Designed miniproteins, single chains, continued (2). Designs and how they scored, part 59

Each design is a single chain, and the fold is of that chain. pLDDT is the mean over its residues in the fold that is shown.

## One batch from the design tools (miniprotein)

Design m6028
Fold by ESMFold2-Fast:
Structure m6028 (fold): chain A 75 residues (1-75)
Amino acid sequence: MKPLSLNDLTSLRVETAADGTLTVTASSALGSATVSARTAEELAEKLVEAIGLDPEDARSLATAVFTARAERQAR
């Protein structure tokens, strides 16, 4: 079985909780999964395990969402 790529995702939703936890909901032809993480590395690992996303794509996505969060926390 080949890992899912970002192009295989039909939707992506990112939410930040008050405690700093990031929740990502990803949908594909295989179904939807929701994962929560407090670090980019944890998020990438959970995306690989929960939805079968390619590790490189998972790390790129996790880095991007945590970078966006850090920018949002700047005044």
Scores: mean pLDDT 75

Design m6029
Fold by ESMFold2-Fast:
Structure m6029 (fold): chain A 119 residues (1-119)
Amino acid sequence: SLKEKLLEKLSKLLGISKEVLENFTPEEIFEYLKKNKSPVALVVFSILLYLLENPDAKVSEETVKEIKEFLKSKGIEVSEDDDEYLKDLFSYILKELDLDKDGKISKEELEIIKEILKL
C-alpha cells in the first residue's frame, strides 16, 4: 500500500522503526531522537515537518533561512556553513518522498504522512 511505502521511506530517512513512527507523536519523536543523540535525524525530521506545512516550498535561500529558524525554535543549533548541507538535505527528502517522480509530493502522500505523524 502507499502507506507501507511511505512508512518504509520515513523509517529509512529518520533511522527509526516503523513501530515508533506509528505510535509516537511528533514531540515524542523529537525526544526519542534527542535521547538517541541523532543530530542528522533531528534536522531531517524538522525539514520534513517544514515541508508538510509548506508543500510548495522550493530549494532557496529563503527556505533555508526558515528551516534554520524552525531548528532554532526546537533548540537545534546550526551554523552559517550549514546552508549548502541544508539545501542538499531538503532536496534529498523531496526526492525520497516523491514516489511518482514528478518533482513534488502529492496531496495524497502528504495526507498519509500527516496521518502517520499524527499532525
Scores: mean pLDDT 77

Design m6030
Fold by ESMFold2-Fast:
Structure m6030 (fold): chain A 70 residues (1-70)
Amino acid sequence: MDEVIRQLQERVNRIVEELEKNGLLDLAQAVRDVGEQLITALRAGEITPEEGFRQVDFLEKLAKEEIARQ
């Protein structure tokens, strides 16, 4: 579990850093908040690791689309 949480947190951090670099600060904060919720849900057993990574994949796609729209 700890390794899954570490990998998910690292991916969320990379998305946040890319958004901040592109001046999308509000979206970066929203992604950070969702990432914290996913980690909390994983620790509580409310979601599976597979669901957690699927949500991170969605956030990465969303971030890329919003950066491209500028």
Scores: mean pLDDT 85

Design m6031
Fold by ESMFold2-Fast:
Structure m6031 (fold): chain A 99 residues (1-99)
Amino acid sequence: STAEKILEGLRLLAEIAKDDPELKKAAEYYIELAERLIRLGLTMEDVEEARRRLEAGEPLSEEERELAELARKLEEAAKKSDLEKLNEAIEKAAEALHA
């Protein structure tokens, strides 16, 4: 299934990132976010809307708040890591899924 392929790609991302603590932390937040989106049947557009509403001080459900906070943690971890290496790791994981 599509969900199983996504989860396999995320496992590959974690393996690629394992030797870099900052990159590994960013990868772990990305995996958690993706797993929550799959479980809830939500998209990245829903995460972006939750982030916008959180920043505007608008009311949020518990699930929307958790997604927005997780996205903020991912952004912070990504800023502390090498963004070029993170993007390269994501691309390598995606390529491996098509091999």
Scores: mean pLDDT 72

Design m6032
Fold by ESMFold2-Fast:
Structure m6032 (fold): chain A 88 residues (1-88)
Amino acid sequence: LSLPEGLLKWQEDLKKSRKVFDELLKMAQEGASREEIRAKLKEAFKDLNLSDEEIETLVDYILKRARGEKATLPVIELSEEELIEYLK
């Protein structure tokens, strides 16, 4: 539940690899299992040496987003909408 370095690096990589994130969301929306999402996420981000806990956190995030629920990455507790309101 702490903010690990792997999640910070993944967030930076997410901005560069939006296509990979979109593919993971698509898989989850099409009914891919948690195990399938986890396996693809581990393969896509293997260079990040993410722990099992970090992987599960990202899987939960992707699954929540796929269900249409608002979810933020645990590294950033503020949503983009909350950030926009805060800057006004």
Scores: mean pLDDT 64

Design m6033
Fold by ESMFold2-Fast:
Structure m6033 (fold): chain A 78 residues (1-78)
Amino acid sequence: KEKLEEALREIEKAVRALQAGDYETAKKHIERAIELAKDDPEVVELLKKAQTALDNGDIETADKYLAEAYRKLREKLK
């Protein structure tokens, strides 16, 4: 579960970067979270949707998908 816990921390860092307006840093943390969560296709799909939204400048949608990925991953760790 260590990789999923690291993925959760990377999502937290991505959300913080997004809220700070540092979109390049947010994208890097999303990429790391995808690699760490690669064995969980549902979480990976949500993170990729967040990445796509961020690439399109849709910050609200990116934040929504990051929150959904975080919640789903946290449920798996409880």
Scores: mean pLDDT 84

Design m6034
Fold by ESMFold2-Fast:
Structure m6034 (fold): chain A 89 residues (1-89)
Amino acid sequence: METKIITKTLPQTDSAVATAEVKVPEGYEVKASVTITFGREFQAEAKIEKKEDGTLIVTGTATVEAVQYRRRHPDEPVTFTFTVEVKPK
């Protein structure tokens, strides 16, 4: 089992969605989670899409709670942390 952590810091302008690309060998299964951090940690919704070349696109979408907090704290940077666990099937 290997865990990859990808961090993206976005400006405060409409930081509701971020994507990360991960290349995974064929025959491996993947679990992905996304956390949003600014001032404190928030949960995000994670969606995984697989391309024909085996590249996975992980999309993190901010929950309503995270978006509301961002609007109260407009000068704080938003960090999306993508945790991708890769293991053989």
Scores: mean pLDDT 67

Design m6035
Fold by ESMFold2-Fast:
Structure m6035 (fold): chain A 78 residues (1-78)
Amino acid sequence: SGEEEELLARALASDDPRLRVIALSLLLIRKGLSQGARTTDEMIELLTAAGVASRELLEALFTKGLPAAIRKLEEEEA
């Protein structure tokens, strides 16, 4: 619904980096699954090819954990 998309957009714009990472992760997982990703490696490759995020950010989000994902997201926003 529009309310879910609005909530995710607000979380992405939040000053809380945890909320930004969580919202981004949910959006990226939804996109990767919709494109047929079945593994973490397929998720990273498909989303990188789609140009929705850097490979470095995707690797941090899906393999390195929350602190690394926050750091990479902030680096890309700078």
Scores: mean pLDDT 80

Design m6036
Fold by ESMFold2-Fast:
Structure m6036 (fold): chain A 93 residues (1-93)
Amino acid sequence: SMDEEDIERLKEASRKLVEEARRDVERTRELAERNPRTEPLARKAEASLRRAEEALERVKESPLKAATSTMTALSEATAARVYLRLAEREVRE
């Protein structure tokens, strides 16, 4: 069972992870500008960040769906980091 304090900690963690994901997406875009082969990964990272930000906005408007929307924001922000790591690997190959 998750109490209100746990939900607030989870929301704060989500906000921080989305901020980190914005930096990850920017780095992925910079890699794609120098290495066009990674363009599809940059687009996927940008799409994941957009979904994470949209989910984070839904948390503010729907207390009943706050936990689910927070999980979506965390998942999508994590996906953006994964796309950065894949782009870095592609550049090294």
Scores: mean pLDDT 83

Design m6037
Fold by ESMFold2-Fast:
Formats: structure tokens, C-alpha cells, sequence
Structure m6037 (fold): chain A 100 residues (1-100)
């Protein structure tokens, strides 16, 4: 089994690869949301809510930084809107499942 830090580092590398290969902001956002969903599912069952928050925060920060360097201002705004909406949905779902 992988540690929380290893899961975060692997997710950050996948984000980098997706941003480098995708030119469409919507497809980029949806693929990054899939990476986030998988990373949250791969967290150990005993992972704290704070560790899950750290994962989401680091993925969001890495995605924004890398997308800002590649995308136009218009495409970046579209990407961030879709990705933040999807990340919020996944985070709420994770919290609901964690409380069960």
C-alpha cells in the first residue's frame, strides 16, 4: 500500500502529464477531476480528513500553476471553473462516504 504522500506525488505527476498533453481546457479539467477522484479513492481507510484536504489543496495548486503557464487567460478561466466545480462535487462525495 502507498502512503498519503506517495499518492499525492503520483497524482501531481499525472496532473503534469495531462496538462502537457491536453490543449482543450474542458478535456483537461475533466481528466484532472478523474485523477482527483482516483487519488481520493486510493487514500488509506484510516487517512484523516486533514490528509484528504492536503491532497485536494496540493492537486488544485499544482493544476492551477501548470495550467496558467500553458493556457490563455480565457481558456484558464474555463478550465478553473470546470475543475473547481468537479473538485467540489468530489470533495463533498468523499466527506459523505467518510462519515458512513
Amino acid sequence: MKSVEEIIEEAEERIKEIIESESDPEKMALKLAEVLEEALKNLPKDASINQAKLLVHRMMSTAQELAEKKLSKEDLEKFMKIFTEKAGELWLKYLEEKEK
Scores: mean pLDDT 84

Design m6038
Fold by ESMFold2-Fast:
Structure m6038 (fold): chain A 64 residues (1-64)
Amino acid sequence: GKARAEEVIERIARETGKSREEVIKTLKTIGKLRGGGRTSALSFLARATGLSVAEITEAVRELE
């Protein structure tokens, strides 16, 4: 849901040192990727933040 997506965005911003706006742009870009590019981007972000791929995917879907 929206509240969970906001929590994920805040966590990514905190862990990566990026602004909330930059995180939202990154997630929207990932949402436009397909195949291996999307999988690679999701996996990279999960490793960088300690979030699951499923949590990041939920946030991407909520922003679409």
Scores: mean pLDDT 82

Design m6039
Fold by ESMFold2-Fast:
Structure m6039 (fold): chain A 57 residues (1-57)
Amino acid sequence: MTPLQRAGEALRAGDYEAFLEAVREITDPATKRAIANYLREKGLPDEVVEAVRAAAA
């Protein structure tokens, strides 16, 4: 299972800790941008969005 698949599964389960760990394993900048855009469009809680931005930086 890829980090992207792991991130998607964790997000579906509401496991934000596992989601952030999977995002940190992603090295491709385009994939990280796609995740950020997805979160913005889905309207996730501000706390999760800010945590992803910190993990992606």
Scores: mean pLDDT 70

Design m6040
Fold by ESMFold2-Fast:
Structure m6040 (fold): chain A 116 residues (1-116)
Amino acid sequence: KLSEEELKKVLTGAALLFAGEAFRTLGDYEKAIEYYKKAIEALKDVTSDEGLALRAEALIELGRALRDLGKYEEAIKAYEEAIKEAEKIKDKETREKLIKMAKEELEKAKEALKKA
């Protein structure tokens, strides 16, 4: 069961992640990045699978928004951090899914960087 403090972090992180996704959908990549970074900070030091999965997802979405702005080196760092966070998840299915997503995005960003 999540502590009240962990639950507060998870709910705050989820709301900030959702706001970032909304801005990205509107093409406002700079605001999307701002809100993804706020989500990542709100999810700092989380230990639950729910918190770790949300933080990994926020890092993946940060990487995607950075890639959309052509910031490939920063996108690569975000995906590498997403893999590290996902590796902490105890649920095998959730862990493997997020690691796979982050690795696929990391490879695409590395290929884009070589062409830049």
Scores: mean pLDDT 90

Design m6041
Fold by ESMFold2-Fast:
Structure m6041 (fold): chain A 70 residues (1-70)
Amino acid sequence: MELTPEQVEEIDRGVAAIELAVELVMGSTDREKLRELAEKAGIDPSDENLEAALKRVQERRKLNEEIAKL
């Protein structure tokens, strides 16, 4: 199977997005690393977007914990 340059770029972005998601779930506070991963994933690496992403992950974890108690 041949990979096109577009498919290779898409795979690279996907891998970076997964790495970013793992770092956010682990509660990483390394803003430089998060910014680098966001750029590779094609996500806006601004502090505002990274803070919003961290908050969303925290809200989701809290909701899942509340659901688990029901």
Scores: mean pLDDT 74

Design m6042
Fold by ESMFold2-Fast:
Structure m6042 (fold): chain A 78 residues (1-78)
Amino acid sequence: LLQKAIEYLQKGIEAVKKGDAESAIKYFTEGLRYAIESGASQEALDAIRKGIEAVKKGDFEEAIEHAQKAIELLQKEL
């Protein structure tokens, strides 16, 4: 489940880099779902949520930073 969360967050970052906000939100939301199911830390979950909110605001650079932080936190929990 943690590996699935990381995979979806990476897909979300790719979508953000392409300017595809709709796909980015979808992928980050799936990543959040898998992270919750795996019992990820509150810090990791908060980072994913901040990434989603950044995409919704059009803050793509901030969205990538939050998603990368979430991936780093989740990798430590593997």
Scores: mean pLDDT 87

Design m6043
Fold by ESMFold2-Fast:
Structure m6043 (fold): chain A 67 residues (1-67)
Amino acid sequence: ALEAFEIMKKIDKDVAYMTFRGLAQYYEKQGNYKNAIQYYDIVLDLMPSDTIRQRRQQLQDKLKAKE
């Protein structure tokens, strides 16, 4: 959840990065774009990446299209 973000800032960033990236991909595969975007935002705060930033934007666009 979102509270985990504050805890992960004090834990091994590599473990946090892999964990939240995995969760983002899991929710993306399930079509749960809101949860996927939340976890991609956490991943981007841990390690900025143009590839992940673009993927997060694509999911945001899909979420907006559903509205």
Scores: mean pLDDT 76

Design m6044
Fold by ESMFold2-Fast:
Structure m6044 (fold): chain A 100 residues (1-100)
Amino acid sequence: STKEKKELIEKIRDELLRVADSIAPSNPATAAKIKAVVEEKYKELLENVESLSLKELKEKIIEMLREVLEIARAEGSPEDVELIEEAAILIEDTLNKVLS
């Protein structure tokens, strides 16, 4: 349902923002870039939530995770990368359980 899709999108956004906040003390610039991408993709997902299939929603979220990981790998520390990779694994597990 649309409500379930919106709840999922919000939970994923909140989780990624929490991870960015964990990075912010050591690397505020990388954290800010991650937050900017997450907020941009969050708005796009919400605007299209009615038209996106569950498969398309999952694919778009995975694309967002890839972009966040690319930022962390290019501009973050090894510890920043590990935090984002752990979050990505948990989010993908959540997607597989909710969007199966």
Scores: mean pLDDT 85

Design m6045
Fold by ESMFold2-Fast:
Parts: C-alpha cells; structure tokens; sequence
Structure m6045 (fold): chain A 71 residues (1-71)
C-alpha cells in the first residue's frame, strides 16, 4: 500500500533518531527513505555504513535533495 510517510519525513525521522542517540532506528528510517526515493542498492549500502555524524550529514543532504520544490 502507499506509505503514510514521505521520503522527506523519513529522512527527518532519521535525523531525530540520530539526535536521540538511536543509530539503529536512524538507519531503519534512512533505509526506508532511500528505498522510497529510488536510490540504488549500492548507494543505500554505502550511506547506511556511515557513522553517526555521517548518517546525520547524509540524512540532511538527502532531505534537501528529495524534500520538494525550491521556492
């Protein structure tokens, strides 16, 4: 069925999970966001292998890239 959360919302949840110290949940949200955004499996593996700081930076950059039209 259709996801109740957009890719952008999932990237934002990943950022919040990192800030909360829950890196496993951050990787779960980030993995789902990347899947919804159609990111290649190899690129997903590369992003999900990053440390806490890397996950935070990647999630923010991806939220900007996939977050809708620039006004």
Amino acid sequence: GPSSLSARELFEKAIEAVKAGNLDEARRYLGEALRQAGVHPLDRERVLSLDEKGILVAARALAEKYGGPLL
Scores: mean pLDDT 73

Design m6046
Fold by ESMFold2-Fast:
Structure m6046 (fold): chain A 116 residues (1-116)
Amino acid sequence: GEVLELTGGEAVGRLDEEGALELVGASGLTFTTAAGRTYEINGLRGTDELVAWLARIAEETGRPDTRLLFEFEPVSETEYRATRAWLFLDAQPALDALLAELAAAGRPFLVAQAPA
């Protein structure tokens, strides 16, 4: 498995009418490996576009367990931003470890997955 950290861009989240954190969009997201391999999305408008992008990465790489984790921080009472994110390419143990760390720290997060 492989884990890529966000090297450029940020995402925006907000609380919905039920108080759940949802992805609003991102201006652009760049994930780069030490070998210079890059995965980019130039803007997105919510979860459906993110899921479609992850599906393409899963198909192109042959890694059906493709997941993205955003760590959010509050900007206002209802608005959040993520400047830290990780793309997990068939790396479930690393994802589970980071999820446990964020949960223990009380940090808001969102996980998106390529459709099965």
Scores: mean pLDDT 81

Design m6047
Fold by ESMFold2-Fast:
Structure m6047 (fold): chain A 68 residues (1-68)
Amino acid sequence: SDETKFALARALYEAADEEGRIPSSTAIRILKEHGFSESTAREIVESLVDEEGRVDVEELIAAATKAL
């Protein structure tokens, strides 16, 4: 579990831009690559996405690791 959480957090941080944001499509893809179903990944990301279609990486990591 800790190994999975670390790998996920690292992948999300690497995908984030200079302001710590990830495009929603990229966030969903990374969550799926780390064991989330399409529906669960979409539910998490869509709960956090802003008007520009981006998600804050810290909020995404917190929500995703809480779901693991």
Scores: mean pLDDT 85

Design m6048
Fold by ESMFold2-Fast:
Structure m6048 (fold): chain A 99 residues (1-99)
Amino acid sequence: SAEEKAAEAAALMQKKVDETVEQARRAGAENPENAPEVIREVIREGTEQLRDLGEKLTAAANEIGKETGEKVAAVGRASVLEMEVQGRQLVAEAEKEQE
């Protein structure tokens, strides 16, 4: 169903968000002198990969039907927005630690 495909997409997108957040935290911890800059770069690359994943999932969903594609596209957009919000928070935390 469209709902099942949207749920599958949400799980895949959330996994990518979680992996990107963990990678950003590790990169910042490994490079404490430049943590904000390193975190920004990881978040930038991860957000781009998340957009690409969302587009790929949406294209596959559109082969099933327009409504399924629209629901999966909405999941993709929501995940990208969440990544941008979490990314800004991680950068702000790292900047505060350098003060």
Scores: mean pLDDT 89

Design m6049
Fold by ESMFold2-Fast:
Structure m6049 (fold): chain A 71 residues (1-71)
Amino acid sequence: MKKVEKTLTFAEDPADPGTAVHIANVMAANGDEVTLTVRAPTPEAAERMKAAIEALSYADKITVRAEVLPA
């Protein structure tokens, strides 16, 4: 089992966590444990991205941390 840590940084409010979340989901599907840190410009954006990632099929193998970018 491989442990993978990834950080997603969004300078603007993202509509979709995009390719990085897809990659993390694929790694989790292959038995890897993934820690994904989401950094977004607002608390609302960070929580939306966290919720989207937690809705993935393999969310039980993905640990999500939400952080707000400094102003």
Scores: mean pLDDT 65

Design m6050
Fold by ESMFold2-Fast:
Structure m6050 (fold): chain A 101 residues (1-101)
Amino acid sequence: SEKEKEFNYVKAMMIITSAVTDLVLTLKRLGKEEAAEKVIELYQESSRKLMEAWENHDFDLMKSIIEELGEKLVEIAEENNLPQSIIDSIKRDTQAAIEIL
């Protein structure tokens, strides 16, 4: 149903927003302000693209956008020498968001 798809979209966005927020706060705590700003910019651009894809009912595009965002977040985490537990958390949350859609 359309209502179920809308609820799944909201859940996917909540998962992604939480993952991004946790990464931003972690980077800021470590004094990595430029990396935190890059994460925020990526999230803002990805959220805009996700909203456009949702309005067009393009679920395959939405999954691709989330996958690309997740990959870029992992790259930033690795470049900033974040613990494997944080990298694994980003990968898990990204996959969970894709599977809900």
Scores: mean pLDDT 89

Design m6051
Fold by ESMFold2-Fast:
Structure m6051 (fold): chain A 85 residues (1-85)
Amino acid sequence: HMDEEIARLQELVKAGASVEEIIAEAERFGPDLYPVAASLLAPRVPATPEDIEWAVERVKKLKEQGKTPEEILREVARDFLERVR
């Protein structure tokens, strides 16, 4: 269960840790935590129209590749974390 890892990411956000520190900790825990890290960082990074268009195209491509909703969520979260770094 990911409860301890999720709590750790929440602690870092509450303590005012940098985007880079939060991403590094999520990467240490593995890709199942990327959606959690992305959701915690989303309020710090306002979406532009270009960001929305990029996300839509990325989801479309992953869906075309036969990825499951859970796999799409993990991959989009990973891509989001790389873009905001």
Scores: mean pLDDT 79

Design m6052
Fold by ESMFold2-Fast:
Structure m6052 (fold): chain A 72 residues (1-72)
Amino acid sequence: IEELREKMEEYLERFRERGYSEELIEKARELAEYLIKAAEEGKPPDQEKVNELMAEIQKLGAETELLKKLLE
């Protein structure tokens, strides 16, 4: 449980350092919290929900990085 919390904090810090949007950071937190909750309940996470959240995060991240490249 503590390891998952440390990883969540590291990911959020990396997103801030990379200049990702607050919206992406919120989605990343939602995914991390979902995984932590599943682990606490001793139930495997729903892969469909994980994939949906991952896709939204990737879309937001890809759009931001693509925009940065276009501006450079």
Scores: mean pLDDT 69

Design m6053
Fold by ESMFold2-Fast:
Structure m6053 (fold): chain A 100 residues (1-100)
Amino acid sequence: MRAVELARRATQAAFARDAEAVVRAALELARVVREAAARSRDPLIREQALAEAEALERHAEEVARAIAEETDPSRRAALITALAVRLVGAAILAELAERS
């Protein structure tokens, strides 16, 4: 259940406003999703999981860049929260890929 644990850590980091921890968790989860996709026997789940891994990596990179320049606490919180919420969906997809 590595994907679920990464989503849990990202949620805790988001409550702490720790952008670096959420970005690191997102990049690690993208790797886990890609590994789960490679083991999936269902071609539709595999394709969806690979697409989500790529999208999660891009979103994490975008948040890392935006956070470096953003000084408003509310906007920073919104960026951190949006990425953390995405990790929950990615974790579900990783579990579906492992079962397929």
Scores: mean pLDDT 85

Design m6054
Fold by ESMFold2-Fast:
Structure m6054 (fold): chain A 81 residues (1-81)
Amino acid sequence: MIDEKEVQEALARMYAAIGDLLASKGDLEGAAESYKKAAELYEKAGSPLAAEMYENLAKVLEAAGKLEEAEKYRKKAEEIK
């Protein structure tokens, strides 16, 4: 049987790695999109790693000047912890 949670966690790990790579290259928009997908997949899988992805998302949004969006995702990360 295909474990949906395991598939979601594997996809989340891939998007997190892509987000890290894009952030290191200064692609803040691409990094934000990848971290958001990773966070949503971890959240759907019930993984506490979703909080870390929302924190990474907030950090790149803040770097991009999207302060209100960054604050929203920072609060969401605290709710998951």
Scores: mean pLDDT 84

Design m6055
Fold by ESMFold2-Fast:
Parts: sequence; C-alpha cells; structure tokens
Structure m6055 (fold): chain A 87 residues (1-87)
Amino acid sequence: MEAERQAFIDEVAAETAEKTVADVAARVSASTESEEKQQAVKDELDALAKKYFGLDELPVGAVPTLEFAREVGEIEGRKKAEEAARK
C-alpha cells in the first residue's frame, strides 16, 4: 500500500522545509544591515507567495517569514518526493 510512499514523501518534505527555512533565515539576517537587501528578500518572498498561494504579498500578520518559508519548502519537497516515488 501507500504507507511507505507516504513516509518517504513526509521525510523529504520535512527535510526540504528545514533547508528552505535555513536559507531564508540567512538572507533575512544579512538583509538587516541594508534596505536594498531587505527589499530583495521581500520581493523573493512575495514571488513565492504568488507562485504557491496566488497572493501578491504575504498577508500582514498571517504567517511569520520563517513559518512561510517552512510551508513553501514542505510543498516543494512533497512534490519532488511524489515524483521520485512514482514508478
């Protein structure tokens, strides 16, 4: 049955989410010293929100930046794992 496939998908999704959070956290940390870098991070996050959720911008107060990055990473990881698990 699908139990082994689901476990694999969940593992890859979790790993991808953690990697995405780490990447965004590093970029956010680097951006605190410059308004230009802050704008670049915002533009990237807005693009991801549009791609995965159909939003022009992250909703104010809805999801913190790092939590949003985790959700995006989980979606990407799950999709990649589903493709890899398909025979």
Scores: mean pLDDT 69

Design m6056
Fold by ESMFold2-Fast:
Structure m6056 (fold): chain A 92 residues (1-92)
Amino acid sequence: MKIVEEAKKIAEEATSLAKRGQDLFEEARKDPRLSAAANAYELAVRYAQKSIEYAKEAIETGDKELYNKGKKYFDMAKQLLDEAERLRERAL
């Protein structure tokens, strides 16, 4: 599997997650019952942005360690998005 192709996939998926997470954060912040979910969505967006930065650098350099960092931040962003969704479900 080529690192550059996998890094492109992470950049695209992390960009999609960051946009979705931001939209969900904006909705959740309007409801006081969802404050915990809103915080988790905001953190998920932050980690997705870090993933995008590392993935873009990995695309340019072919550096496997930068790809690994991008993947790690993307995995953390996904876990936080899942946590935020569970917090939202429990509050409603």
Scores: mean pLDDT 87

Design m6057
Fold by ESMFold2-Fast:
Structure m6057 (fold): chain A 56 residues (1-56)
Amino acid sequence: SDSLINQVIQTTNQIRDAVRQGNFDQMRDYARRRNSLMNQLSDSDRDRYRRIRDQQ
């Protein structure tokens, strides 16, 4: 769903910000959340996320 894809994008941005700030504990928390969200994506939603990521 678009909601899950948007949450994956948001969490990816939060991981990037945490790495930039040197907050590795926070980065790991966001990474676990992202992995959980990715596992909830259907194959078609996963393909759509990949296309969005690659085209932006």
Scores: mean pLDDT 81

Design m6058
Fold by ESMFold2-Fast:
Structure m6058 (fold): chain A 85 residues (1-85)
Amino acid sequence: LDEVRTFDAALQALLRQAGWTQDSIRVGDAIGLLIRLADDQGLFDPENPRVVNVSGTPLGELLGADSFDISDLTPLLAMIARHTA
């Protein structure tokens, strides 16, 4: 979470959409920005506020999933690891 990483073009597009302007980011900051982006886009399920519905979104394409639970950050960590160096 404290590791500073550079990111590829696919993750860069999402981070820029979330307002990040630098070429490197801490993993924990990337997670926070992506969750905030999902909230700003209204992707949280109204009946299950821990569930984020990302089907048909760029975030969902990058994750390779239709939804995830924010109490388990493992899918976000795995995606960030695939798109960072």
Scores: mean pLDDT 80

Design m6059
Fold by ESMFold2-Fast:
Structure m6059 (fold): chain A 86 residues (1-86)
Amino acid sequence: SKGRVYNAIAREIREAARLDPAVAAAGFTALSQAMKDGKSAEEIVDRVVAAMRAAGAAHPSQQVADDYIERIRKAAEEELEKVKKE
């Protein structure tokens, strides 16, 4: 079940890379570190969101970071709901 959530988060970060590679790089770094630290799926989402938001705040592309934050959160929530129903 955690693998499905991780794949959903990684997919949305890859989409972010098409618009803002720096925000996507921050997201992947946070995802990799949170997975190594054995964090819960919810904590991984929070850490990825925080890292991408911080990276976006340094650029005029803050809106791109905010849009991808919501997409990552929604994708993770949708995958968690599917796991609950299975």
Scores: mean pLDDT 71

Design m6060
Fold by ESMFold2-Fast:
Structure m6060 (fold): chain A 61 residues (1-61)
Amino acid sequence: MEEAYKEGYELAKKGKLEEAARKIVELSLQGKNEEAHALAEGVKEATGVDATALGVRVYLS
C-alpha cells in the first residue's frame, strides 16, 4: 500500500502519467484493488488528477 502510493507519486512527478495509469489497470485486473487505489491516490496528490479515470482512458485507447 505505502509503496504503491509512493510509486504513483514519483511516476506523476516524472511526468509518466500513462505508465502510472497502465499500472493501475494492471493491478485492478489482478484483483489488487487496494494497491491500484493507493497508486491512484499518489498520482492525484502529485498532479490533482484522478489517475483511475486516466487508467480507464489509456486502457480503452
Scores: mean pLDDT 72

Design m6061
Fold by ESMFold2-Fast:
Structure m6061 (fold): chain A 100 residues (1-100)
Amino acid sequence: MASLEEVRRAAEETLRRVKELIENDAPIEEITKAVEEGAGRLLRLLAGIRDPAVREEALALFEETLEEMERLVLEKYGDTPETAAFRTILRIARAEARRL
């Protein structure tokens, strides 16, 4: 079963990976895939949380993590057609989280 600590560690690892890709001037497609994989992992962990209070705290952490990734990517690459896929992945992830 997923714990808040597992969600926090997964969020930190996802952010670290995204920051590493940005620092290495990785293509936006690679960053988008890393974010999609990280968000998917976080959503799976969230779905495993049965305690409503823990789930609410984990959902807040998930949203903060997505907002930070969005800020970092848009600061580096800009709000362009090339980043549209990235923005779509974030919108889908947020919608999926709200259904939990």
Scores: mean pLDDT 83

